# Designs tried in a protein design run: designed miniproteins, single chains, continued (4). Part 16

Each design is a single chain, and the fold is of that chain. pLDDT is the mean over its residues in the fold that is shown.

## One batch from the design tools (miniprotein)

Design m12523
Fold by ESMFold2-Fast:
Structure m12523 (fold): chain A 79 residues (1-79)
Amino acid sequence: HMKAPEAAELAEKGLELMKERGLTLSPEVERKIKEILERMRKSELPYEEVVERLRKEHANDPVYQTALSLVERAFELAL
């Protein structure tokens, strides 16, 4: 299983690819994406565990949930 810092690097590459393909992000979503990537880079846990933890911690924040789903999509594209 891939560790969260490694997955964060792939997600950044996937986000760049998505932006090249026409994805535009609100400043709020972009800030939340940066927060998610920072949390992933500082973690020693597997990617899936960090994603589950963040989704639970921010269950009442729809902007954060959207940002997290975009990070997951970006990671999948970069694989």
Scores: mean pLDDT 86

Design m12524
Fold by ESMFold2-Fast:
Structure m12524 (fold): chain A 83 residues (1-83)
Amino acid sequence: MTREQLDAEVEVALYTMNAALYKKIAERYLKEGDFEKAKQSYKEAADWYRKAAEIARSAGLPQELVDRLDKLAEEYEKKAEEV
């Protein structure tokens, strides 16, 4: 594993944590009935997962990780549209 790949793994982890945070924010807004903020927060979660997938792909991280991140981005884009 190269230093560049280790740096990418850290960045992917941080972006994934940020995506998970926005998911939690969106879920909270849904419970409060704030559908506009919930929708925006789901879109933010999707964007962070998409950025994480691109970093993973560009750094040559495992394809299974890239595929998982792409699927999470698609799931949260779909949730945003369904709100």
Scores: mean pLDDT 86

Design m12525
Fold by ESMFold2-Fast:
Structure m12525 (fold): chain A 57 residues (1-57)
Amino acid sequence: SAAYEAGRRVAEEYRARGSEAGAAADLVAGHQSDVLGFSAEEARRLAEEAGRQAEAG
């Protein structure tokens, strides 16, 4: 789905710069896409937030 693909792109961006936070972003975006039918924009925001939180702590 578009939401899953948007989250995956955020995860790939984290991985491309060597950040392990990409895994957290991918999991959150994938779950929202499969369960709640989030839009691509919503999925991207959630994935970015998850990545930021993973990098912070």
Scores: mean pLDDT 69

Design m12526
Fold by ESMFold2-Fast:
Structure m12526 (fold): chain A 76 residues (1-76)
Amino acid sequence: DGLKLAGETAKGSAETIRELRSRGASVSDLSRLAIDAADQVSLAGGLSLTEKATEIKDAAEAGDIDKAVKLLEEVA
């Protein structure tokens, strides 16, 4: 089930990004992780998650880590 896999991937990625941010990871490194997570969510979820994955990627590319994590949690 692609939607279930996308949700599990999004949840795990959001948790990892929050943990690394709490340990002082750079916005640049956190943005790369969020972009990778968005690509994985799009691959697993297909057309139904393409717009959400694009929003996550756009937020991450802008350096808005809080928004990227919130959007990942919405997929989970």
Scores: mean pLDDT 86

Design m12527
Fold by ESMFold2-Fast:
Structure m12527 (fold): chain A 80 residues (1-80)
Amino acid sequence: VKFDEEVKEKALEMVKEYAQTLPPELRDALLKASELFKQGKTPEEIREELLKDGYSEEVAEEAVRLVDRFYLWALIEKLM
């Protein structure tokens, strides 16, 4: 439980830092995806919520992909 929470915190830190380098629309979508991820939503659930909020399929897919990638990266770093 605590381990997973630490990994999520690390992933969110990385996402927030990277988001500052993105265009406003993708940055907003990524920050929203990261908030849904923090709530325990799955990639499929996050994508669905972003689509309901009016983001395009392309933007929603990219935001979900980035959150998932940063989570895996944070998990790998934590295991090393």
Scores: mean pLDDT 79

Design m12528
Fold by ESMFold2-Fast:
Formats: C-alpha cells, structure tokens, sequence
Structure m12528 (fold): chain A 80 residues (1-80)
C-alpha cells in the first residue's frame, strides 16, 4: 500500500518534469485544437493532485509549480 503510494508520487513528479519540458509543444497542440487543450488541462490537474498528495513536500511543490506553468501556457493558447 505505502509502496504503491510512493510510486504514484514519483510517477507524478516525473510526469510534471516531462510535461514542463514539452510545455511549448503542448501549448501548440492546444492552439490547434481547443478540445485537446481542455483534455490536457484536465489530465495535468490530475497529475498535479497526485504529486501534491503522494510526493514529498519539496518535490510536490516543484511539480505543482511546473504543472501550473504548463496549464497556464495551454489556457493562453486556447484563448488565442
């Protein structure tokens, strides 16, 4: 149980870093399709919640900040 929760936190943090690196590409995809952008925002929100819940405090904070930047970039792309 605890091992599964730890692994969930680790995967969420790794996903946050990956999506942060792909931020511009995700924003471009959202600009091409608002429905894809909305789906990405939803998925990133779930990853953010998982990182905040299961990751160590410092890692959760960094993952949250990175994911929030990605979500904001996608929101701006959808509005453009």
Amino acid sequence: SMELLRESGERAVEAAEKYYEEKEELAERAKESKSVGASLISALGIIKAAAETFAPEEEAKRAREKLEEVIEAIKKAIEA
Scores: mean pLDDT 84

Design m12529
Fold by ESMFold2-Fast:
Structure m12529 (fold): chain A 107 residues (1-107)
Amino acid sequence: TREELARTFNPIVYLMSVGVLSPEEARELIQRIEELEKQVKAGNKEAAKELIELYKEIKKKAEEVGDEYSVAILLDKIADLLEKLGKTEEAKKYREEADRIYKKLGL
């Protein structure tokens, strides 16, 4: 399922495994994301905006190598953050793009 994929598949680890990210870059990104996610849970809207930009950068790298699984997961993560910021219409567009990719992948 899409939920199982998002739970088990880590886009950053995959991009490291295919040589797009160095092990150092991957470690730094994972740490920064974990710190920002913690701040988002605490209600920090600035952290949510920064995390969206990080996910967009990672998504661009995934697109460059044709990693559609990572792209779909990152689109959903961006949509979740946009919903938390009250940007419902923008979130819907990201969800629709993710849904299109998941359907193409048979998920």
Scores: mean pLDDT 87

Design m12530
Fold by ESMFold2-Fast:
Structure m12530 (fold): chain A 68 residues (1-68)
Amino acid sequence: ALQALIDQLRARLKAHGVSDADIDRVVALVRAGDVRGALELVARTSRASPEELGDIGELILRVAELVR
């Protein structure tokens, strides 16, 4: 379900050092269909490796597809 994927995204971002405020902003961007803005914010605010950023990006795309 969409909510489960959003919860998974929130947990992944928190694990990679993203603040609660920035996590909320990422989720808002994804829900608005601004996938590029969400990915750029994650890359800027997270401590994730390039491989981990790829996994997070895939999850963002899956959430964005379901909110349409």
Scores: mean pLDDT 84

Design m12531
Fold by ESMFold2-Fast:
Structure m12531 (fold): chain A 73 residues (1-73)
Amino acid sequence: MREQAEKLIALLREKAAAGADEERLRVAAELLRRLAELGLTLADVEAAHREELERAAQLPTEVEAGRAVLAAL
Protein backbone atom coordinates (compact mmCIF):
# COMPACT_ATOMS: atom_id res chain seq x y z
CA MET A 1 0.00 0.00 0.00
CA ARG A 2 1.12 3.65 0.41
CA GLU A 3 3.42 2.43 3.18
CA GLN A 4 5.54 0.69 0.55
CA ALA A 5 5.67 3.87 -1.54
CA GLU A 6 6.72 5.83 1.56
CA LYS A 7 9.38 3.21 2.28
CA LEU A 8 10.70 3.68 -1.25
CA ILE A 9 10.77 7.45 -0.72
CA ALA A 10 12.59 6.94 2.59
CA LEU A 11 15.21 4.79 0.84
CA LEU A 12 15.61 7.42 -1.88
CA ARG A 13 16.05 10.10 0.79
CA GLU A 14 18.76 8.04 2.46
CA LYS A 15 20.58 7.70 -0.86
CA ALA A 16 20.06 11.40 -1.58
CA ALA A 17 21.75 12.21 1.74
CA ALA A 18 24.71 10.21 0.40
CA GLY A 19 24.79 12.38 -2.73
CA ALA A 20 22.18 10.58 -4.82
CA ASP A 21 20.26 12.30 -7.59
CA GLU A 22 17.57 14.67 -6.26
CA GLU A 23 15.49 13.71 -9.31
CA ARG A 24 14.97 10.25 -7.79
CA LEU A 25 13.19 11.74 -4.80
CA ARG A 26 11.08 13.94 -7.09
CA VAL A 27 10.00 10.96 -9.21
CA ALA A 28 9.11 8.94 -6.09
CA ALA A 29 7.02 11.84 -4.76
CA GLU A 30 5.27 12.20 -8.13
CA LEU A 31 4.47 8.47 -8.15
CA LEU A 32 2.95 8.63 -4.66
CA ARG A 33 0.92 11.72 -5.58
CA ARG A 34 -0.33 10.09 -8.81
CA LEU A 35 -1.45 6.96 -6.97
CA ALA A 36 -3.34 9.09 -4.44
CA GLU A 37 -5.08 11.03 -7.23
CA LEU A 38 -6.23 7.80 -8.91
CA GLY A 39 -7.35 6.24 -5.62
CA LEU A 40 -4.84 3.44 -6.10
CA THR A 41 -2.23 2.00 -3.76
CA LEU A 42 1.23 0.71 -4.57
CA ALA A 43 -0.08 -2.80 -3.80
CA ASP A 44 -2.77 -2.42 -6.49
CA VAL A 45 -0.13 -1.44 -9.04
CA GLU A 46 2.12 -4.27 -7.88
CA ALA A 47 -0.66 -6.79 -8.49
CA ALA A 48 -1.07 -5.54 -12.06
CA HIS A 49 2.56 -4.64 -12.81
CA ARG A 50 4.67 -6.79 -10.49
CA GLU A 51 7.03 -7.73 -13.33
CA GLU A 52 7.80 -4.09 -14.14
CA LEU A 53 8.31 -3.17 -10.48
CA GLU A 54 10.63 -6.14 -9.93
CA ARG A 55 12.60 -5.27 -13.06
CA ALA A 56 12.77 -1.65 -11.94
CA ALA A 57 14.42 -2.73 -8.68
CA GLN A 58 17.32 -4.01 -10.82
CA LEU A 59 17.72 -0.74 -12.74
CA PRO A 60 20.71 1.53 -11.99
CA THR A 61 18.35 4.30 -10.86
CA GLU A 62 14.99 4.53 -9.12
CA VAL A 63 14.02 7.31 -11.55
CA GLU A 64 13.51 4.69 -14.27
CA ALA A 65 11.51 2.59 -11.81
CA GLY A 66 9.23 5.51 -11.00
CA ARG A 67 8.77 6.42 -14.66
CA ALA A 68 7.96 2.82 -15.62
CA VAL A 69 5.24 2.60 -12.97
CA LEU A 70 3.82 6.04 -13.88
CA ALA A 71 3.68 5.01 -17.55
CA ALA A 72 1.79 1.84 -16.58
CA LEU A 73 -0.85 3.85 -14.67
Scores: mean pLDDT 54

Design m12532
Fold by ESMFold2-Fast:
Structure m12532 (fold): chain A 95 residues (1-95)
Amino acid sequence: MLSADTYDQMSQRFRQAGDDITSLIRLGRSYLLRGDYQSALRYSQQAYDLAVQNNDYSSASVAYDLMSQSYLNLGDTDSAQHYQQLSDQYRQLAS
């Protein structure tokens, strides 16, 4: 059983991490839609790293999907397929 103080500290940390992950995913998606695939990859990689650190497999799946779409638009079909497979695996873990 967690004390109220410990619970509040954990909740603050989880809220901040969730907000940061969501912001990075939104930035990655925004750059992808604008055709800035290098920025999309950068923010998607940061979102993935933070999501994995917080066991947020749903967000990790989304980050990999954005990386896959970015590589596909850059003409790197091998990397696009690789990251799409990883996205699908993480989506299954999130379910």
Scores: mean pLDDT 80

Design m12533
Fold by ESMFold2-Fast:
Structure m12533 (fold): chain A 81 residues (1-81)
Amino acid sequence: GDHVQRELEELRRQLQRAKSFEEAAEIIRRAGRLVLQHHPDVTKGVGNVLRGIGMILDAKSLQELKEKGVDFIDSALQSLQ
């Protein structure tokens, strides 16, 4: 619904403004939680959250984490249509 879409769009904006790895990681974690709660397929929702955690663990820089996190949120927004 509109509520989840607006929250994801706000998290996307916050992620682009994130100044630390910890801040970016927390925003991605929050986006993953929203996707899990609102995904019509629980298995796919869990997979999306695990991918988000993997990005946090595997990212080599703040810029890489922000870019991958934005792509993750954009994919989540498309999946809610």
Scores: mean pLDDT 76

Design m12534
Fold by ESMFold2-Fast:
Structure m12534 (fold): chain A 88 residues (1-88)
Amino acid sequence: EREALLAQAKALHAELDALLATMSELEVAALKQVAAYSLFESDPERLEFVRELVMRAARLAEAGEPVERIEEEAERLIREYEEELAKR
């Protein structure tokens, strides 16, 4: 559904913009690496996963976690999601 997909894309963009505005340059770099995954997604379920991924990365950054840990957690979540998707 075009309207639902557009609404999710707008919500994700708004959340990304808000997160980027509150983060340091290093944290923004880590978040952009995670967000790059979402640029190629159009499936509403995948967009929701990407939203959770971005929010998780942002929470770790706000908590003062190092970029390496944020990247590691993001990579782990992406891998787990892809493995679960492959089982369907």
Scores: mean pLDDT 64

Design m12535
Fold by ESMFold2-Fast:
Structure m12535 (fold): chain A 97 residues (1-97)
Amino acid sequence: TTTFTADRGTLLAALRHNPELVAALEKLPSDQVQVTLEPLVEGDERKWRVTLDDGQTAPLEFVLPASDVAWLVFLAHPELVLPTDRKLSLEEIVARF
């Protein structure tokens, strides 16, 4: 389980291909959102439970594929997935999730 804080604008950019999540994020009153990631296994697919908590409303929970979670972490906190000595490809980052 991993927890970090991201601004709403970064979350909107990362999840722009999911209109349901975009609509939910736009309804949050706070610009700062706490993100909690929990790995899930469904058959042979790697998925993650993502919890979004702004501290003001009930937490929102979504299940996202590893690729969406990798992109979200890359945009919000690249230091958590990128080594300082080389650049990783998106494919290499996704492989870690």
Scores: mean pLDDT 70

Design m12536
Fold by ESMFold2-Fast:
Structure m12536 (fold): chain A 72 residues (1-72)
Amino acid sequence: DENLKEFKKKFAELVIKKLEEKGVSEETLKKIKEFLEAALNDEESELLSKEEAEILREAIREVAENLKLKIE
């Protein structure tokens, strides 16, 4: 649904901002941005490294908690 897609896009922007605030490297930030954009468009992308995936997961958790969302 378009409303859900718009929400996911805005959520991704909040996650990216959180990563920038945490001082994540530009290279890692670029990889995560590309991964999130591909996911929002239901496209296949290169898998993130374990370290990059953990960084993304933690940022998602922090943003979700700030929005009082429950994530799995």
Scores: mean pLDDT 74

Design m12537
Fold by ESMFold2-Fast:
Structure m12537 (fold): chain A 71 residues (1-71)
Amino acid sequence: SNEEEFEKLVEQLRELSKTLPPTIATLVGFQILVEKSEIYIYKKSNPADYDAVVQEAIARLQQILAELQQL
């Protein structure tokens, strides 16, 4: 599911963050928190757009993961 893909990306980002400078690791952590918070709000308040919000979060985290893998 989209939720499983999102959680897999979060796990990959958290694991990669162990090898990154502390400041970058902290910023990645904040981005994950923002994405999780948005997903939670839409699931509760606007379930019609929930799947789209999860897919957009996946796309953003995939881009971040790809960029960080170049460091």
Scores: mean pLDDT 87

Design m12538
Fold by ESMFold2-Fast:
Structure m12538 (fold): chain A 61 residues (1-61)
Amino acid sequence: MSLAELRAELARLRAEHPELFARVEAKVRQMADTVGLSEKEYADLLLRELRAALADPAALR
C-alpha cells in the first residue's frame, strides 16, 4: 500500500471502530516511541494491529 492508501484505510477504521482504534493506537504509539518508526512504518504497523484485533476478538479479552 502507498502512504495515501494506508491513511485512507486507517481513517475508515477509525470511523467504524473508534474505541478499538484508540486502544490499538495507544499500544502502537508505545512501540513506535521505543523503536523510532517512520510515518509509513507507523501507519503499516497500526493497520496490521487493527486488522489483527478485528480478526481475533478473543485476543482482546
Scores: mean pLDDT 76

Design m12539
Fold by ESMFold2-Fast:
Structure m12539 (fold): chain A 61 residues (1-61)
Amino acid sequence: SMEDELVEKLLALELRRRAALGEEVSEAQRQAMIAGIRKAIADNPETVRAIVEAAEPILAA
């Protein structure tokens, strides 16, 4: 689904950000991130979509 695609892209972006900071992510933290992303999509789907589209060059690298 489009929601699942947005979750995957935003999760990948957040995991890359944390890796760049030298932070390890536990499974519990990953699940919390997924829940937060799903809530953000539900609350502001167009804003979330615009953020993902703007971040495509980072995700492609």
Scores: mean pLDDT 81

Design m12540
Fold by ESMFold2-Fast:
Structure m12540 (fold): chain A 76 residues (1-76)
Amino acid sequence: SKLEEFKKRAEELQKKLDEMEKKDPRLEYVELKDSGTRLPKESFDFAREILGGVESLTDEEFMKASKEYGEKLAAA
């Protein structure tokens, strides 16, 4: 049903939001150059590698890295 589909979508979005907002003080965070958005260092380092080892990461570059990773997963 559409209600179950909406509920699953809402739960997926909530999980992603909770992961982004899960400010564990034990995790090392890096700020994106444009927005100051905090990313876990592991996610930042991974995105840097996807983009060929860039020195700094903007919001657009992070979004591009996420798309490229998704495309590589789909192509595998």
Scores: mean pLDDT 66

Design m12541
Fold by ESMFold2-Fast:
Structure m12541 (fold): chain A 110 residues (1-110)
Amino acid sequence: MSPVDKIIEEFRKKVEELKKEIEKELPEDLAKEINKIIEEFVKRFEAAFRSPNFTKEKVQELWFEFLEKAEEVKKKLSREQQEKFNEILDRLNELVGEALEKMEELREKE
């Protein structure tokens, strides 16, 4: 497995844990909608990381598109559910940041 594949696999494993937390904390229908949006984001993120044209800016664009879709689902949640969802979004943002830092470290090794 390449170093890039290892970063992607670790990221996906942690995201799957967040998806399970969403299923426990949010209503079933909304949890399914949110997890579908997260899965779409993760697939696009993995594709960007595997791309020879990988840029930090491209990942930031994907994150912005994800937040726009997430905000539409968030409007359907109660205030308490919105607070829990915001905590999950903060954790997902941290995971994206960690993966980006690991990728930058790999690219500095020549």
Scores: mean pLDDT 81

Design m12542
Fold by ESMFold2-Fast:
Structure m12542 (fold): chain A 94 residues (1-94)
Amino acid sequence: DDLERAKLLAAEALLAALRGELDEEEARRRLREAAILGAGLPEEEAEEEAERRLAALRANVPKLKAEVAADEEKKKKFEEKVKELEKLIEELRK
């Protein structure tokens, strides 16, 4: 299913960003393919969408890490979200 593959690619990019393991070229490739498969976007629009999503990850992940470092409750929510994302990736790969 193209939609499930799109979700997997987007989830893998997000998980890598949250773990501090983000390769920007790999993330751009995954997010571009996800936009094509998930939304049926033309290649040019998919490239723009991938760059927009990658820019959001670059901006939001450091902010989230700073908030998590300062707040025990936010740290627990962050750990829960990472576990949910890992489970989603496992389910999409079956």
Scores: mean pLDDT 80

Design m12543
Fold by ESMFold2-Fast:
Order: C-alpha cells, then sequence, then structure tokens
Structure m12543 (fold): chain A 83 residues (1-83)
C-alpha cells in the first residue's frame, strides 16, 4: 500500500511539473515517465493483492493523470503553433 501511494504521488508530482513547463519536449518526456510509473503501479498492485475495487480505482486515477498531461501537452503545442 505505501509503495502504491508513493508511485501515485510521483505521478501527481510529474503531472504538476508538466503544467509548469512551457517546453513541449519536457512535457513529452514527463508523459513517458508517467506511462512507465503506471506500469509499475499495476505490477505493485498485483504483488500487494489489493481488492479489485481498489485496484480499479488506482488504475483509473493513474490513467486520469496521463490524460491530464496529454491535455497540457496539446495546449502547449497549440500555443507553439500560433501563427
Amino acid sequence: MKEIEELMKKMEDLAKKARQTPDVKEQEKILREIEELHKKLIQKMKEANVSPTEFTANAIRAIGLLIDVELQLKKVEEKKKKE
């Protein structure tokens, strides 16, 4: 459980960092880091034998963080595309 919370905290911290960074390349790198942390989160939840409800809730929350960073990346790309 504590390791799962630490992984979630790292993903949340990276998502916050992506919002603060105006650099598209940095945001893309952060997105990939969150994707890798999501894989680790799934593996750790399998090892910890968490309930199906808790597993699903944590997995959905992690996906939500990935979507958030993807949306931030799209916003920065749109600003860069400004003619």
Scores: mean pLDDT 76

Design m12544
Fold by ESMFold2-Fast:
Structure m12544 (fold): chain A 74 residues (1-74)
Amino acid sequence: MPVPEGSSPFTRFLWRMSNVLKEGKEAGLSLEEIKERLREEAERFIAETPDPVLRAVAQAALDRELAELEAEEK
């Protein structure tokens, strides 16, 4: 999915994480595979981001998505 015009780096990161989750579920990937892809996306964003606040909220977004996937596993 293309990112919207004028998106911040964090907004682009959220769009990429959303696409990883959607594409992984549609492809029938395991929860562990989807989790790994989400971690890779978050690690890339954090490595490129000098802003400590954006790093913290990116980590929180990852943690939330991982918790939701674990809740689906039950």
Scores: mean pLDDT 76

Design m12545
Fold by ESMFold2-Fast:
Structure m12545 (fold): chain A 74 residues (1-74)
Amino acid sequence: SPLIELARALLDLARAIADLARALGLKGAALGAGVAVGLGEIGLGVGIVTKDPEFALRAGALALAGAVLAVLAA
């Protein structure tokens, strides 16, 4: 389904960006981005399991926002 494909893509992107932020030694920015990614990943999983596409998309957006923040902080 499009939602599962989007979720998988967002999780892969979020992890890659969080890993990059950690590799750069940006502890404060990495912690903030990591928390946003982690909460977004948990929420995305909950949305998928509960079949709530709106919640899943909002949680995915939080994970993506955390990943973008990690890039902008670099």
Scores: mean pLDDT 69

Design m12546
Fold by ESMFold2-Fast:
Structure m12546 (fold): chain A 63 residues (1-63)
Amino acid sequence: RPIASLDEWLAFVDEHGVFAARLIISNLDIPEEEKQALLKQIDEDPSRLREVLEEAHRLELAA
C-alpha cells in the first residue's frame, strides 16, 4: 500500500481538523497499543498534533 507523505497528512488535518488526525492514526498498519498511545497524546495535548503525526508517519514507514 502506498503511504501518503507527512505533508499530505498535515494538509488533510489543516483542512478537516483533529478528527482527520484520529482517522489517519486509526487506519495505520501499526500495533493497536501504539495507535492508542498516539491518540492519547493528542487528547492530552492537542498542541503536539504535528509531533504525533510525525511519529505516526515514522511508525507506518517502519512497519
Scores: mean pLDDT 78

Design m12547
Fold by ESMFold2-Fast:
Structure m12547 (fold): chain A 72 residues (1-72)
Amino acid sequence: GPDAPTAFTPEQIKRLLEIGKVLQDADADGRITPEAAEKLAEITGRDPSEYLGRLWADVARDVAAELKAEEA
């Protein structure tokens, strides 16, 4: 019902877990690797270059903001 509009589907939960794994596997400097950027791009539908070289915390924030904006 409309009182629980942010409930994720099982498929979305799997996607979020994969994003979390990718972000947790950032390099020792906390930067998004080329492989991680490609995986994130596959999940979000954006270009890998949008994520490459960014701090994983900043990328996580951007992805969370994108999902929250879909709700608004």
Scores: mean pLDDT 68

Design m12548
Fold by ESMFold2-Fast:
Structure m12548 (fold): chain A 65 residues (1-65)
Amino acid sequence: MDARFEAAAEELRALAESTGVEVEIDRERGEIYIRKSGDAIGFSSMAIFGIGLEIEGLARLHILP
């Protein structure tokens, strides 16, 4: 749903800024791309958050090397 997706997108962007992890969000397709970059712990936290969004049906998660 658009409002929940937008809230999640803003949270991901804030986490990316704090952890140095590269994230790209495709709002039209509902897809989230997380690149294995920045801090390793930060990346793991971002990946877990993204998996949660996919389980809820809010987005499709893609993990990039």
Scores: mean pLDDT 75

Design m12549
Fold by ESMFold2-Fast:
Structure m12549 (fold): chain A 55 residues (1-55)
Amino acid sequence: SSATQEKIEKQVEDMVETIREVNRRAGEPEEEIERHAEQFREVMTKLLTELEEKE
C-alpha cells in the first residue's frame, strides 16, 4: 500500500541522513559519504520493499 511504501521511504531516508552525519564527523570525503548513502538507500529500500511486496 502507499502507506507502507511511505513508511519504508521515511525509515530509509532517516537512516541515510544518520549515515551521512556519522561519516561526515569521521572526516570522510563528501563524495565517499554520498556513495555510501546511495548504496545503503538502494539496498535497504529494495530489501524492505521486497519483504512487503515480493517476499
Scores: mean pLDDT 78

Design m12550
Fold by ESMFold2-Fast:
Structure m12550 (fold): chain A 76 residues (1-76)
Amino acid sequence: SAEAERLYEETLRGLEELKELAKQLPEYYEQVTEEMERAKELARRARDRGDVEAVRAIKRGVERALESLKKLLAAK
């Protein structure tokens, strides 16, 4: 599905942004990196089976994690 592929690529961009922000929080880096690898694998599998709703749900999770991490950095 072209839609699943688009959402997957958008999810990967969000994960790259998460990775860059996580470098500023070394105490959480290992946990964040593990969650990112898990999200990437789940998104890949959902994309491979054309499950648009599953990819969209994972993308929303990544977006929420980005917002939370940005708030945590702003509180420092």
Scores: mean pLDDT 83

Design m12551
Fold by ESMFold2-Fast:
Structure m12551 (fold): chain A 85 residues (1-85)
Amino acid sequence: SPEIEKAREAIKKGNFISAMIHLTKALERGEDVTEELIELAEKAADEGDITSIAFASGLLVKYGLDTSKLKPWQVKVGERTVAAS
């Protein structure tokens, strides 16, 4: 998928805003972005970017995707993001 490839490139470059845009487009098209959302959450955690962690973890929780690879605190951030929406 062009959107998934662009998202992966953005994650590698630390451009989390670009990654969020491309992952949202892929998800709207019904594509499975579970691995990319997990990678985004992990990279954002390395950078201390709570907003990007909340975005990635929030989408994983909202869409009932596999969160087992996330740390418990990242899952809690996602759950709170969904509850606040």
Scores: mean pLDDT 84

Design m12552
Fold by ESMFold2-Fast:
Structure m12552 (fold): chain A 80 residues (1-80)
Amino acid sequence: MPSPQEQLRAAIAEIEALLAEIDDLSAEEAFERAKAIVGKVQALLKKHGAEVDRSLLEELQAAMDRLAAAIDAKRAAEAA
């Protein structure tokens, strides 16, 4: 069974995959996919956050920050 660490690494991989596809998606499509990933991450952290290594939490935060910035930039470009 996947550990909380394995589940968070899978979520980081999903964020990186979404970032790789973001140019092929609309801002709305990217946002909805991001919202689904963030929801899964928040549920995992609520249940298992105390069991996860700080370094993995920092990697996750950096990936989430990159995703948020990319979606914001895409929305701004589509609004211009």
Scores: mean pLDDT 81

Design m12553
Fold by ESMFold2-Fast:
Structure m12553 (fold): chain A 107 residues (1-107)
Amino acid sequence: SEEELESIGRAIGSSVLSSGKTVKEALDEVDKAIDTKKATGNEIGALLYGFFTGLGVKISNKPTTKGWLYLAFNKGLDACLLKAKSLEEVEACVVKYLKALDIDPEP
């Protein structure tokens, strides 16, 4: 379910802040969750929304946000995140790829 995947994502994101885990290691856990849960479209978006909010990234909780995150992820957001070294760089990746879809991640 979307709620289950969002919760999993939030736990993964929070682990970066609490355990010193790298963004790459956390993203590997995101990929594992997608495969293990056989997550699709909006469920992947929910997982990503949880992940980013768990990291402390400020993203608007609009009904369409999860779908946008899934589309952005397939458009290269994942490659951007693998190169990120800080929360500011993670936020820059999210903004860049959502903006490429003509979507503002914040109001």
Scores: mean pLDDT 73

Design m12554
Fold by ESMFold2-Fast:
Structure m12554 (fold): chain A 78 residues (1-78)
Amino acid sequence: SHHMRELLERLRERIEEARRLFEQAVKDPSNFEKLVNEGKELIGDTLMEAIRAGLPEEDIEKLREEINEIVKEFKEKV
């Protein structure tokens, strides 16, 4: 449906925002903890919204994969 596609696009944009927060945290040590926590909260909220909205399991799985890659990349830079 159009609503589910629009939601998925918004959720992916939030995941990309979380990526930017983690990248900024690495570049800005004075704000590291704040930015990391903000990114973690954004990821959690995004997954919760996807589940509550009843997105297909396949779409939720792809979101989880995207999140795992972002977290892995961040951990390798710290």
Scores: mean pLDDT 86

Design m12555
Fold by ESMFold2-Fast:
Structure m12555 (fold): chain A 81 residues (1-81)
Amino acid sequence: NDEDKGILALFDKDGDGYISSGELIEILHHLSTYIKTGHSDPNMDDGKLQRMIKLADVDGNGYIDFKEFITLVTRLSKFVR
């Protein structure tokens, strides 16, 4: 799936193993647009994306490490399935 390859490229852009909450929100907005076209589900609005980010950011420092990011992307992919 070309879209999955694009997502992999997006999270690999920095290569530092961390993604700021702002950057992650932009990525998740892109994914939520895909979900909306496939599934008209309002559950992927900005508020829910921010909540998911906060849950993944166990340190509360506003950054998501690589493992937490992969978990979020995998979870979101299950919603699309």
Scores: mean pLDDT 58

Design m12556
Fold by ESMFold2-Fast:
Structure m12556 (fold): chain A 110 residues (1-110)
Amino acid sequence: MSYIDKLLEEAERDIERAYQLLVEAGVDPQKVEELYKQIKESLEKLRKAIDEGNVEEARKYVDEIVDKLWELYRLAVESGTLTPEQLAELRAILQRVGDKLFRALLIAEF
């Protein structure tokens, strides 16, 4: 497994953790499910773009994933169902995902 593959797998696990937290808290189930599916699709397209050496497409999918993750965070805040501690955990997870995806992109560019 390459270092990029490890970063993408760790990001996918963190995305799954965020999804489970939102589902357990009862945050807008239909919208959370929709965004989660879109994030997973963009992640698979990101993997393919990196494998093909298409840095421009990879950057596009990183941006799409990050935007949708922060949309999930906004839904969580607006729901009022998460504690401040749960919101802090969610934010930390989303920041880790962003950092891992940008790191993978940076390595793929060189």
Scores: mean pLDDT 87

Design m12557
Fold by ESMFold2-Fast:
Structure m12557 (fold): chain A 70 residues (1-70)
Amino acid sequence: SPLVEEAREAARAAAKEGLDAVRNLITAMAQHPEHAQELVDAVIESVKEINPEMADEVRAAAQQALARRA
């Protein structure tokens, strides 16, 4: 999916900038009306590839963002 590929590229860039950048990206992806879970999962996997030390914090942020999704 082009959206998933775009999310993966954004996640790689955010992972290099830091945890706050990744959290902001997850919040944005969680707002997608049809593909929130798919996009958030793509972000988590991409971040784990670049910076595995952020994996637990990123996963927690993802769960919280998806729980707030309307």
Scores: mean pLDDT 83

Design m12558
Fold by ESMFold2-Fast:
Structure m12558 (fold): chain A 85 residues (1-85)
Amino acid sequence: SELQNEIDLSFVLMFLSLARIAAERGNEEEAIEYVEKAARLAETIEDERVRREVAEALRELARYARELGLERVARAAEEAARRLE
């Protein structure tokens, strides 16, 4: 349903925001946990366009994490993005 997809997308975006905050604080484990929560929820979204938007957001997070020197977070986000395509 459209409403369920909107709710799920909201939670995905919340988890990605929390992952970014954790990354900024240098908390790699917490950042990876939020990336995985976002990815698992996004995989349940049937809308290909929405999944693609989430994949792009994950790639932006990966780039940001790499700029911070957090290679494990960057790798987790890139792997999650690939699962959504």
Scores: mean pLDDT 87

